# Designs tried in a protein design run: designed miniproteins, single chains, continued (4). Part 110

Each design is a single chain, and the fold is of that chain. pLDDT is the mean over its residues in the fold that is shown.

## One batch from the design tools (miniprotein)

Design m15814
Fold by ESMFold2-Fast:
Structure m15814 (fold): chain A 111 residues (1-111)
Amino acid sequence: AVVVTQSPASTTVAKGGTAVITRTASPAVGGAISWVKQKADGTLEVLMVGGSTRGGNGDDRVSGSGDASTSTLTLSNLEASDTGVYYGVAEVADGDTGLGTRGAGTTLTVT
C-alpha cells in the first residue's frame, strides 16, 4: 500500500508570509508531483505541473521542488486569495480532475 502524508495538515500564515507544504509518499508513486489548490466551491486550480513547471493558475510567488517520494510546494508573499486546500498529486494532466494518489491535503488560511 502507498502511504501519502502532507505536512502541515493545516496552517495559518499572515499576509506577506511564506507557507511551505511537503508531500511524502512511501513507496514513491507516479512520476513528478503536481500541486493543485481546491477553492471553496470545489473548483481545482493547477499551480505546479511535474514538480517544477508552473501550471495555468501558478504565479511567480509559487515554486515546487523534490521528487515522487518527497515534494515541496512553497507559496511566498501570501495574499488572502491563497486561502484554500492544497494537494500534492501524482499523474495530473492539464485540465484533468483525476487526482491520482492524494492525501487529506493541507488547509491554508491567510490572515
Scores: mean pLDDT 71

Design m15815
Fold by ESMFold2-Fast:
Structure m15815 (fold): chain A 96 residues (1-96)
Amino acid sequence: SAAELRERLRREIEEALEYVSTLKEPVQALLDGEERELSPAELLAYLRAIELALEGASEEEILALLRELGVDPERAEEIVERARRLAEQFRRALAA
């Protein structure tokens, strides 16, 4: 049901936000050129975008996820670009 889906999504978001709040400083340090202090919601959006990029998701798939998370379209494009760059850096580091 829609109510069960909303409850599941709310719990996942709450758990993710609690976890990502512990990662704010290290994640923001990895996002070279991100001068804006990340809100918990933006931090979650970045982590989800990085996860999808590491799984090989397309730019379109990541943008669709960010839209579902309520991210502004212009901001979502910036998040996708930075997340894909960071995922590529992680792939290169793992290959070394």
Scores: mean pLDDT 72

Design m15816
Fold by ESMFold2-Fast:
Structure m15816 (fold): chain A 68 residues (1-68)
Amino acid sequence: MDAERLARMRELAERHRAEAERLVAQHPDASLSAAAGAVAAAVEIEERGEFTEENRRGIAELERLIAA
């Protein structure tokens, strides 16, 4: 696992954490809940140093939701 990727995931997780919470409150649907879960999973995986394709995809989806 690349240290630069971990740093990016940390930054994304911290940045999106507050925004994900707001988005979930505004739009209580399953897709937003899944995106928030992906961010939380990315933070947890940070300790293990292992990323999954699923987590990367979830974060990309969350970024798209925040940009909307």
Scores: mean pLDDT 56

Design m15817
Fold by ESMFold2-Fast:
Structure m15817 (fold): chain A 90 residues (1-90)
Amino acid sequence: GELSLEALRLLKEALMAALRGDLERAEALLARAEELAAQVPDDELVQRGLELAREALAAYREDPDDPRVVLRLVGTILWIEGLILDLELA
């Protein structure tokens, strides 16, 4: 659905903003993604994406210099991008 796709795009943008060092933008985009995700509570992939994004951002905020948390953030971006592509190609 359109809301699911928009929520996933906002989650990806939030994580990419964090990776660029813009944590204020990341938090604002995450909050907007959470509002859209609340409208699709039965969409398991959106809910999982939100959970993974929250965990990745929390870990990155705590220790942004740890290469493991940077890799987790990047991995989460790639996973969400895969879902976006699958939805756009369906």
Scores: mean pLDDT 87

Design m15818
Fold by ESMFold2-Fast:
Structure m15818 (fold): chain A 100 residues (1-100)
Amino acid sequence: LKKQILELVEEIKKKVIEYIEKNEKDEEEKEKALNLVDIIVDAFKKIVPLLSDEQLKQVLEILKETKKKIEELEKKNAPIEEVMKELIKMAKKIADIYNS
């Protein structure tokens, strides 16, 4: 379960970084977005070891949904801001699970 979650997090991270690098030409905005991705992923990796098996199952479903939403946004050539909002929403949901 934990290995599957960490693998999915790395897949999401890679997709988002690739999308930012491909679509953002403003260096300041690019750096800002990439830094936020790194912060979110690092926080996630620190939280995952603290979760119960039941919480991990909930996290896995959130990650699957988030990956699907990001892929749909990429297909629509959505603004990077929309992709970042989806990552922030994911992080909030995972924090809510940890605090439940």
Scores: mean pLDDT 83

Design m15819
Fold by ESMFold2-Fast:
Structure m15819 (fold): chain A 89 residues (1-89)
Amino acid sequence: SEVLEKLKKFYAENKEILEEALKKGEFAGVEVTMELSADGKTASYSITVTLKSGKTITESATFSGSKEGLTAKLGEVEKKVLEKAIEEI
C-alpha cells in the first residue's frame, strides 16, 4: 500500500521527534487529508502531526488510477491511514 509505505517512511524520517513528543505528552493531534480530483482518477493524501509546541510535520502522497473502483478503495484506505497514523504516531 502506497499510503502505508508513506506512513512508514514519514515515521522513519521523523522517528526521534515523534518518539520524544509521545514520551513528553507534547502530542496535540494528527490530521489526515484525502482528496479526490474532479475527474475522480487521482487521489492525494496528506498527514500532518501537530505538537503541543505548535510545530507541524507534514507528509503527502499521490495516487493515479481509473475512477472505476476508486471510491470503494479510498474509503477502506482512508480508514487504514487514520488507524495507522494514530498507531505509529
Scores: mean pLDDT 59

Design m15820
Fold by ESMFold2-Fast:
Structure m15820 (fold): chain A 72 residues (1-72)
Amino acid sequence: DALAAAEARGQAAMARLKALVAEEAERFGVTDVSFEEVMDRLNDRLAAGELSASDWAQLQEAIRAIMEELAK
């Protein structure tokens, strides 16, 4: 089932993003921000064409930048 396989891959990718967001939030001491808020900011950058969702390194850098802004 191609749809079930795609959903499983999407869930795995989402779990990795959640783990990364939680890790960076702890690193920057940002304890009052939700995963959803970080994703909204990340989606704004994606919509602006500033990064590619398929590039993990770009996603990591964007999440760190978002956490740095939220920590201020």
Scores: mean pLDDT 74

Design m15821
Fold by ESMFold2-Fast:
Structure m15821 (fold): chain A 92 residues (1-92)
Amino acid sequence: KKELEGIFKALEDLIGDKELVEELKKAVETSEEETEEKIEEIARKYAELNPEEMKERGERIRKTFKLNEDPLKLAIKELKEILKLKIEEAKE
């Protein structure tokens, strides 16, 4: 599962938290619920490291879809869904 290993390596490089990525690795083999929780933690970690990028991303989502949610929350939700999709695609 070379593609899945590539995703984990990229996440380690992006967030600098090898322990959290190892937890995600284990969750992917055990349960969808744990995988989703770890993906959420990674998305939040990325947002903490890149707050301006994530706020700008969320503002674009907010304006495009005329939403009244917090932009940072919208960006975190989008990143979570992207990561979830990428992991599921790489799993197969």
Scores: mean pLDDT 80

Design m15822
Fold by ESMFold2-Fast:
Structure m15822 (fold): chain A 95 residues (1-95)
Amino acid sequence: DELLELAKKVLKKLTGTTLEGESDEMVILKAYLLILRKKGDEESIEELQQIAEEIAKELGLEDMTYENFELIAKKLFEENKELLEKIKNELEKEV
């Protein structure tokens, strides 16, 4: 809930929208990616991509549909506490 509120503030600040209709996890990840893109933080973008690819393999996902990305995001949020802390810190700095 705190991460979602921070993510919505970041999205509104950077894009003028809050991505209505998206899942909480997708809103948070999209806000994080926007911050990384703005900073030119290629290393953190590559890290996030690698984590997503590993989760996709674990879940046996063949295609990268929106529904599959949502499943990846949920599993990432359940299992990767270190990444969640990193996301929280970046969102707090941008707000």
Scores: mean pLDDT 78

Design m15823
Fold by ESMFold2-Fast:
Structure m15823 (fold): chain A 87 residues (1-87)
Amino acid sequence: DEAYEKIREARLTNGPAAAVAKAAEILGRKDLAEKIREAAKNKDYEKLIELTEELLKETPDEKIRKLLEQIIYEYRQLLEAEKSLKE
């Protein structure tokens, strides 16, 4: 549907955080979208996971839920890579 396509386009053009922020805006959670953008600027993958999981709880669309779950997985992989480099 249109909502899913807008979120997918945001992911392809501006990355996973942009997709999550777009999903939050579509769901009327502009507050959450702003927090997601701030966490993305700081490359705070732990906070991005937390905020995306919060959004996922409020997401009724199965296609959007699956996309958000995939993004959470990607953030977890990036977080593990970051922690490995710091150690």
Scores: mean pLDDT 83

Design m15824
Fold by ESMFold2-Fast:
Structure m15824 (fold): chain A 96 residues (1-96)
Amino acid sequence: GMKEAEDVGEALKAAAKADAETLKRLAREVSKEHVKAAIALAVLLVDLSPEQIRELARAAVEIFGEEALELLREFAERSRNPEQRRLVLEAVRELE
């Protein structure tokens, strides 16, 4: 619904900035599912720097645990940006 879209929008803004503290807060106070959707959208649609990708990957692991590594691989494989896909998969390997 529209409320879910607005909550995902706030989380997406944080994810696009690789704001790990805000993402962790939103996962706790709003919804882990909205944060997961926001991280997916950022990986798929936002041009992230290598540093932002590494920070997002670390934040995802802190929020979702080991499940985050598989989720990040899935999001990377669905990305139309080959460089961003490579950087996300590299960050996942560094966190294993």
Scores: mean pLDDT 79

Design m15825
Fold by ESMFold2-Fast:
Structure m15825 (fold): chain A 110 residues (1-110)
Amino acid sequence: SALAQAQAAYARGDQLMDAQRYQDAIAAYDRAIALARGLDALLTGRAYLNRGVAYMHLQRYEDAIRYYQRAIDLARDLDPRLTRRAYLGLGAAYRRMGRYDDAAAWFARA
């Protein structure tokens, strides 16, 4: 099924993150998102969160911010832990960009 393939792609993304293969992890999470979208909001939200984390490791902070925001939009009312992790990710990304007031605001929401 599409959902089983999405779960496999998500798990592959996590393995690639552990291997520090961040660009390959992003591709695996993209596949998970494409397959899970409209079928599993939590899996889609987790894939967006982890894509954001991969972009942080690549020092692509604007991309990381975009995907953390997408994770929040999907998970806000479904998974408070996932939402908190995304707020922490936003704070970290803004801090790395020298946008300290934005960073403080997101950390306060975590």
Scores: mean pLDDT 91

Design m15826
Fold by ESMFold2-Fast:
Structure m15826 (fold): chain A 98 residues (1-98)
Amino acid sequence: ELLSGRPPHSASDDRLALSREILREELAYLGFSQEEIDEILSSSAKLGKVLAEQIRKEAREIDDVVVKAAEAAIKELERIFGPEAAEEVRKALEELLA
């Protein structure tokens, strides 16, 4: 059933483009320039560190709902930018939920 309506290459490419644009908008909202955003998005380690710092700043009001939303975002981050970016964000979140 699922095989019939979802071409392998098209689905992953569309998802990658959408998630990258969402992250670009979020980073722009945080005050980063377009050049800084391009540099951050080109490096898994840099992206992970930037997102981890943002989570630490906003963690004052993190509850179970926010944690579940963050876990979904972390899974997409891992697919797009690699496990290093996802792991940095996950560790920051876990430290704050002690």
Scores: mean pLDDT 65

Design m15827
Fold by ESMFold2-Fast:
Structure m15827 (fold): chain A 107 residues (1-107)
Amino acid sequence: SLEEKKREIMKKAGEEVIKILNELAQRYPKFKEKIDEAINKIKEVMKNLDKIDPRTALNEIYKIVKELFEEIAKEATPEEQRDISEAYRKILEVINKAFEEIKKLEE
């Protein structure tokens, strides 16, 4: 069904975001606790995909990631900031691609 396709897009996007965050935590152990907290919040959103609109779920993931990277940016060195910004960019690409795929299903 259309709703099952939207949920699959959301699940794939969430899994890709979690993968990028786990890789970032391995490179920057000092941020691991904050990153793990964000991953747990994303997993909670993903557990509720049967109860929540996919676009709303995707927006909640976006908010979690945005807040995480704002917190990390306060403690990152200029050298770390470049790699961290690249990870954030990749996550935003995953989220934006998922929004576009959902939009195409609605047209």
Scores: mean pLDDT 87

Design m15828
Fold by ESMFold2-Fast:
Structure m15828 (fold): chain A 108 residues (1-108)
Amino acid sequence: SKEIAEKLRELAEKAIRAIKEGKLEEAIEYFTKAIELVNKVKPGEGAAEFAVQVLGRVEAEFGDPELVEKMREALLKAAEKISPEIAKKFEELLKQYEAEKPKAEAES
């Protein structure tokens, strides 16, 4: 579990870096590996939850809407490569996450 957590962190960091460098295909490959690892341990919902958590962390850390949008695209495409069910669960959890987001002066 600890070794998997460390590998997932490394893959997420590499994917974020790839997005920032305009390397969408590399980011998709890193996220595909990360989601596959999570799916092996926590099939379906766990893999989808991981994807939403990564997106939430990037949004909180960087606050860059363009980076977040590219990240969402990479995560969705990576999930689809593993399973259409994981992609669907990711979209469902993302809608829930967006509904639960803290509000500033307007809805987030």
Scores: mean pLDDT 78

Design m15829
Fold by ESMFold2-Fast:
Structure m15829 (fold): chain A 90 residues (1-90)
Amino acid sequence: MLDELIKKGKEALEKFRTHAERGDAEGARQAYDEVLKIAKELFSLGTLEAKRAALDLLSEAYRVAIRFAGRLPELAQEVLDKVTKLLKEY
């Protein structure tokens, strides 16, 4: 279960990166929402390994958003806001 969620998270992150690189804001938002969904599922498992995997996933998504902030500033702000909100819950 944990390994499968980590794999799905990495796949969603790769889609997010690909859409962000193309300047596809809508595709990037959809992929990012999938990243958030998987991160929430990882946090819900309650283990240290799962929480670390969720944080690693969110950190990488944030790095992608910041890298493309010049082209997609609204996406970068949305990523920051959603990550901050999620971290306050856990």
Scores: mean pLDDT 82

Design m15830
Fold by ESMFold2-Fast:
Structure m15830 (fold): chain A 65 residues (1-65)
Amino acid sequence: SADARILAEMEAATAAVRAGTLSLEELGKVQRRGLAASRHSEDVRAALTRLQDAAVERDLAKLKA
């Protein structure tokens, strides 16, 4: 289903953010898709929160880079 596909994409993006392999542009695109789906899916909303937390942690780690 579309929701299951978006959920998998969000989880993959979270792993990529933590690994430092996801660009900020790609992160923004995934976040926008997840935000739209989060209105209908609690699982996607939870995944969006996890992705956002990973992005904040990555930005803090890059503050001295």
Scores: mean pLDDT 79

Design m15831
Fold by ESMFold2-Fast:
Order: structure tokens, then C-alpha cells, then sequence
Structure m15831 (fold): chain A 80 residues (1-80)
């Protein structure tokens, strides 16, 4: 199920960011790109994780996650 996969990826991403494991966060986002998750669904996940980080006052983690997401999506556009 796509819904189950996206929930699992969201929770893994939250865990990686919570642990400041930004290399793992990048790998999770890159896996979603490789599995051809639609951009709209990736944006939904990123929005939910960003909202969670904002509520937790984790602004440095939010900024780093946004930077990683933009880098991965830029490479996706260059390859497609």
C-alpha cells in the first residue's frame, strides 16, 4: 500500500531528524525519489515533518531538512 509506505517513510524521517542523522534523512528522501513517489505526496510528508519540527521548536533541524530536500529534488529535476 502506498499509504502504509508513506507513513513508514514519514516516521523514519522523523526519527532520523530527531537523532540529527541527516545522512539517514537524505537516504530516506532519495529512496522515495528512486521509488517514484509523486512530488505532491513527498511535499505532504515534508510538510507534516516540518510542522512537527516547528511544534517542537527544532528550527535548526527544520532548516537542515529543507536544505536536504531541495538538494535532492534539484538533482531529481536535472536527471529527469
Amino acid sequence: SMEKYLEEMKEKLKEAVKNKDFEKAREIIEEMVEKKVPIEKMEEIMSEVADWLEKENKFEELKKLAEIYHEVMKKREEKE
Scores: mean pLDDT 84

Design m15832
Fold by ESMFold2-Fast:
Structure m15832 (fold): chain A 62 residues (1-62)
Amino acid sequence: SPSTALAGLSPTQAAAAQTIISTGAANTDLAALAEKFGLSVATVSALRRRVEAWLAAAGIEA
């Protein structure tokens, strides 16, 4: 579930990851999302990879 995929994240990181889930990982502008949530691009990139891995495990196109 999304809640399981987001376990252990800070509230800000969880909100960013939820945005990636709702917009689609492939359609996510990493730099814009990083600026919006006050995260590094590296952090948002890692969150996108985590979301892509979860979507792949769920049988959804990443």
Scores: mean pLDDT 75

Design m15833
Fold by ESMFold2-Fast:
Structure m15833 (fold): chain A 58 residues (1-58)
Amino acid sequence: SMREKIIEEATELAEKAYKENGEGAASVVVVEYLKKQGLETKEASEIARKALNRAFEK
């Protein structure tokens, strides 16, 4: 589904940013990406939380 693709892309972006520049950079890149997707605030927040949690777990 489109939602699953957005979560996957957000997770990949978060993981790359986390490895290169740390936790704060991962948070920023995910938020910027989700703003471009036109999602409602609640759904964007839920996706951001999932993507960042996946990126921060080894």
Scores: mean pLDDT 79

Design m15834
Fold by ESMFold2-Fast:
Structure m15834 (fold): chain A 69 residues (1-69)
Amino acid sequence: MLSEEGKKIFEEARQLVAEGKLDEAERLMRKAVKDGKISEGEATRFLAQAAVEAGLPDAEAARKILESL
């Protein structure tokens, strides 16, 4: 299960994606993965689903960005 810190990171990334700030969301998730707070797979899956729920036209782009990690 995600730690409280990991949950906060996903919540922030979801907010950024909803605001159309995909680059900032990618940077946040990349840093969290490098810091060992979340896994690459967890980051990719969660953010992609959050982007779809937010109704972004480029939700697939967000998934591809994280998948490159």
Scores: mean pLDDT 68

Design m15835
Fold by ESMFold2-Fast:
Structure m15835 (fold): chain A 105 residues (1-105)
Amino acid sequence: SSAVELAREKGDTLLAMALEKVEELRDRALEAGDKETAEVLEKALREAERKIKEGDFIGALEVLIEGAREARRISLEKGNKELAREAEILEGLLGIILGVEKLIS
């Protein structure tokens, strides 16, 4: 994706990994037929790319965390428990990445 490539170009390999994991969850939502969850994650990816272009890598991660949290909420409401579990795991991983980014900033 353009966002992953941009993060790598900026030298942020952790942010690139975070973006790849959000894209993977978006693709899982599409495979499950959950277009609303996929759309929320796609919106988060677009907003994160905007933040990265501005040099706001912390803000990009915060947007991705909010996207994962919203994806979990929507998936639970739709009864997609497996997708909700994957979104919860992703939120946790993104939180760890955010903690590392704040430490090295």
Scores: mean pLDDT 88

Design m15836
Fold by ESMFold2-Fast:
Structure m15836 (fold): chain A 80 residues (1-80)
Amino acid sequence: MEKEIEDLEKLIEKVREQRKKWSEISKNSDKVAEEFDKAIEHLEAAKKAVEEGDRESMRKHVSLAVGHILRAIGILVDDE
């Protein structure tokens, strides 16, 4: 539980760093930022689910966060 919360916090920090980095250089920065913001919201919800002992909710929110990260990457690839 404690390690899972720490891992989620590190992942949230990395996603925030990527959001800042890519929003500065992408011509579709608004769309990229929106997808990363949604990913962060789902990772925060996953962290809360871990604290509440809800493994299914945690898995659901992690899956949704990954989906939003992949969408952000898709926008960035289309910019090439």
Scores: mean pLDDT 78

Design m15837
Fold by ESMFold2-Fast:
Structure m15837 (fold): chain A 111 residues (1-111)
Amino acid sequence: MKELLYEKGKKFGELLAKELLDRGYPQSIIDRYLAGVLEAARLYVRKKYGQEAADAFEKGFNEGYEKVTGKPFKATPTLNQVLMTAPLAKKIVDAKSPEEIEKILEEELSR
């Protein structure tokens, strides 16, 4: 399970960072949004699979972000962003495979 959550986190961080950058959002706005969604996902993973799985997901997310941006991920989550992104975070964590994350993001970000 830890390995699968690491891979899900990595794919999620990579694809979400890339999509938001491609849309031309300012880096500071992207980082705040990503901090919220990461914290929402981390809390959900911790509740469902435990702390080690949550740590693996976060490690993957940070590596995926750095692969796209060339920078380490550093941002503080806000409660409002965590609450607003919780449904998306749950869908990503509950995806059957890392490959399903791309489809989930296409559906959620095309609205």
Scores: mean pLDDT 84

Design m15838
Fold by ESMFold2-Fast:
Structure m15838 (fold): chain A 97 residues (1-97)
Amino acid sequence: MKRVAKFELKELPSGKWGVYATITSPSEVAYHYTLTLDTSSKPAMRTTATEVPGSKEDVFEAEGVSKEQAERLLEALKQYAKDLGVDEIEEVEYHYY
């Protein structure tokens, strides 16, 4: 089966940004990952994982971040997908109307 990674960078009505990714799981178990930054002074990515029974796609989500933080998270997720050897990568950027 083809492995696909889809990334979305979305400007929210609040002026904050959201990052979303759907990546074909490298295993038989898939997770919904909620991504947070440790601090604003020295941002480090923290992940909370919840198993999604019956899914073959890992979902990554971060909301309410700055554009710079969103771009950093997006870069990290794209690198992760490349390291997994996904067959196809799609990126979409949304601006609020």
Scores: mean pLDDT 73

Design m15839
Fold by ESMFold2-Fast:
Structure m15839 (fold): chain A 93 residues (1-93)
Amino acid sequence: MSAEIFEEMARLFRAAGDYGSAGIFQSVADALKDGSKFTAEDFEILAKVAEELGHRISAAVFRHIAELLKEGASLEEALEAGLERARALLAAA
């Protein structure tokens, strides 16, 4: 389930023409499939990397996921909220 949510985010960013962000989300999906675990700190690092590369929308999505995890949300709840955040920000762009 977690990897599939990141694959869906990768598809959304690719459809929007943001191939850089799509690649970041796909890399996270692939890492999850390989058994990697992601913490709130890992998502904060991803947000910083995305921001430094100029990917403002993906950076905001990763920050939102990290914030929800710090607030005690489950990984599934944080990722679903991240996906909805991605949809909203891409629709507004």
Scores: mean pLDDT 85

Design m15840
Fold by ESMFold2-Fast:
Structure m15840 (fold): chain A 72 residues (1-72)
Amino acid sequence: ASHQAGVDQNEARSAARLRDPAVAEETAENIRKALLSMGMPEEKAEETAKRVREALLAGDLPGVVRIVNETL
């Protein structure tokens, strides 16, 4: 079946859903794909996504911003 279930970046921005591991995983995967699209090495994109996911699950939004800024 072909359907989309809230793959909107507005959901990735919403800190209210940090309690849901599925949202954190989806956000990290979106960041990984974006970094790969920008020509970042696969290993570095995966490491960045992993750190973002861990920070989101911990509720550390400043850590997420720092990781992304250091990467870009």
Scores: mean pLDDT 70

Design m15841
Fold by ESMFold2-Fast:
Structure m15841 (fold): chain A 96 residues (1-96)
Amino acid sequence: EEEKKKKEELEKKIKELDEKFEKLAPEVLEGILTIAELDGASEEELKKIEEEFEKAKNSKNPYLEIAKLAEEHGLPMTAKLFRDIAKEKEELKKKL
């Protein structure tokens, strides 16, 4: 009866979280690169950061892997935000 509507609402919320991730992930990369460049990182080191970020994005757990990179590069609050989004998405999936 109402199951289809509930499923559609949950799928919409999951999509909104995925869209938030897709918007925020590039900003995190830009932030990390900017800080590293200001701290004197070489072009080779900046390229390595970009490659690590691309690997994280294409991993089995992109939210958590990007959170780990953010934390390793001195952005612990950004890391927490991505972990919170990952947790919310999993809680929504359990309700499907």
Scores: mean pLDDT 81

Design m15842
Fold by ESMFold2-Fast:
Order: C-alpha cells, then sequence, then structure tokens
Structure m15842 (fold): chain A 61 residues (1-61)
C-alpha cells in the first residue's frame, strides 16, 4: 500500500516520535510508549493517503 519512499518517511517519523516520548515523558512504560507510537503511525498512514488522493506533495523527512 505504501511506496518505499513513504515507508522510509513513516519509519523516520515514528522513530523521532518514540525518541520524543522517551525524552519528554521518561515515566511512561514501554507498553504506553508502544500504544502511542502505534496510534501515531496509524494517523500518519491516513494522512499520507489523504495527501496522495488530493494530489498534494508529501514532504520529505
Amino acid sequence: MLSKEEQELLEKSVKLFREFLEKNFPHLTEEQIELMVKSYKKFLIEYIKELKKKGLPIPKP
């Protein structure tokens, strides 16, 4: 469903978000971080799909 370029963008964004959570919310458990990361990844996939449907450029990571 996603191209290689879109998957690279998604992976980089998810990695940065995980690092953000670990740095700013050190009290969160691994389970809580994973749940938030999963929700964020789901949001990004839908966002990329919407941009593609509207013919809008996907920003480079």
Scores: mean pLDDT 76

Design m15843
Fold by ESMFold2-Fast:
Structure m15843 (fold): chain A 79 residues (1-79)
Amino acid sequence: MMSKEQRLLRKALKAYQEGNWDEAKKYLEELMKLLGFSEEETKRFIETMENYFQHKKVSKEQQEKDNRILDKVHGRIEK
């Protein structure tokens, strides 16, 4: 049986790869909430992922913050 976190991550990645940002955003928001991230942390992360999806330039500082959130998400899923 797959965990809810792993299921949401797979759905988000699939939607992202299929070019469906609205679905990817929905699953990422659900995943971030389930992993215990704040609404502000989730909003900031989603805004950055949307910029990457649209191939927009993101600041170095913002990339580092988002990488730290991704590492935390990955760590919580693996446990």
Scores: mean pLDDT 72

Design m15844
Fold by ESMFold2-Fast:
Parts: structure tokens; C-alpha cells; sequence
Structure m15844 (fold): chain A 76 residues (1-76)
């Protein structure tokens, strides 16, 4: 997998989390190991959230993903 794509995914997820819950995660990581670590921390955080907070995150993610979808489709 492209490290740039994984960084973009982390950036989108971190932005969605910050806007929905106010918690900020480091999305600008240079290595696959750090991407995996941050992804685990994000997953554990999301698992601790209420259904309402998870739905807010999904709504923010959908909006941000729509902005990236044409670019990602062009990469296929």
C-alpha cells in the first residue's frame, strides 16, 4: 500500500475526529510503523465512543471522503 494514501486516510480520520469529538491525533507520520501505531490509538478511541459520536464521525468522514474520492479513483 502507498504510504501517501495511508497518510491521507489518517489526515481525513484525524480531521473528522477533531471536528466531531475535539480530539486531535497526529496524521503526519513518515513510517508504516507509526501509521500502524496511530491507527491502533484511533481505533481504541473510537471503540470507547458512544453510538452518537461514532455517527458524527461517519458523517464527517463521508464528507471528507467525497472530496478525495475522484483523486483516489484516478489512482486505480
Amino acid sequence: ESIELMKELLEIVSKALKEATGVEFNSDVPSNEEIAKVSKEIAEYINSLSKEQKQKIVEKLNKLLEEKAPEWRARE
Scores: mean pLDDT 72

Design m15845
Fold by ESMFold2-Fast:
Structure m15845 (fold): chain A 89 residues (1-89)
Amino acid sequence: EKEKKLKEAQREVARMGDETVRKILELANEAIKRDPSKAEEVFEKATEIAQKINDAVLEAMKLDDPEKRIELVRKAGEEGLKQAEEILA
């Protein structure tokens, strides 16, 4: 049972990570469309946030608790999206 829940959590954190990174890239693309002169700065910030999300997914995979895996990636995703929204301000 625990092994099955760990595999389910693994799939869920990968899905959450991919979804969050996709949203960050969408926000970055819209910001670049509004002001192409900011493209380098926006891309750099978006890449930095996406890397933190990816690092959180990798760290979550080291945890043997399904709930802790999901919680770690959820928190990283929430913080990452908040930071990405600031790129558009």
Scores: mean pLDDT 84

Design m15846
Fold by ESMFold2-Fast:
Structure m15846 (fold): chain A 78 residues (1-78)
Amino acid sequence: MTMDDLTPREQAVLRAIAGHPRGRITTRELAELLGVSQPTVSRTLNRLVEKGLLEKVVAEDGTTYYVLSPLGSSVYGG
C-alpha cells in the first residue's frame, strides 16, 4: 500500500497527523484543519484505523487522539 492507493481525504489525514508537532490529532482539530464536519472526519479516521494505518489513543487528560501506526508511518514515508 502507498499514499496513492488512498483517497485524497485519507492522504490529507495522514499528512495532518505526520505534520502535527505532537504526532497526534483530535477529531475536532482535524475537522477544523480540513474544513469538514466532525462526523465526516470520524468516518475517515475509523476507516484508517480499520486499515491498520492509524491507532486510537486516550491521553492522560482523557482526550482521544489518533496517531500513525507503524504501517501508517511506512505508507506515509514510502
Scores: mean pLDDT 82

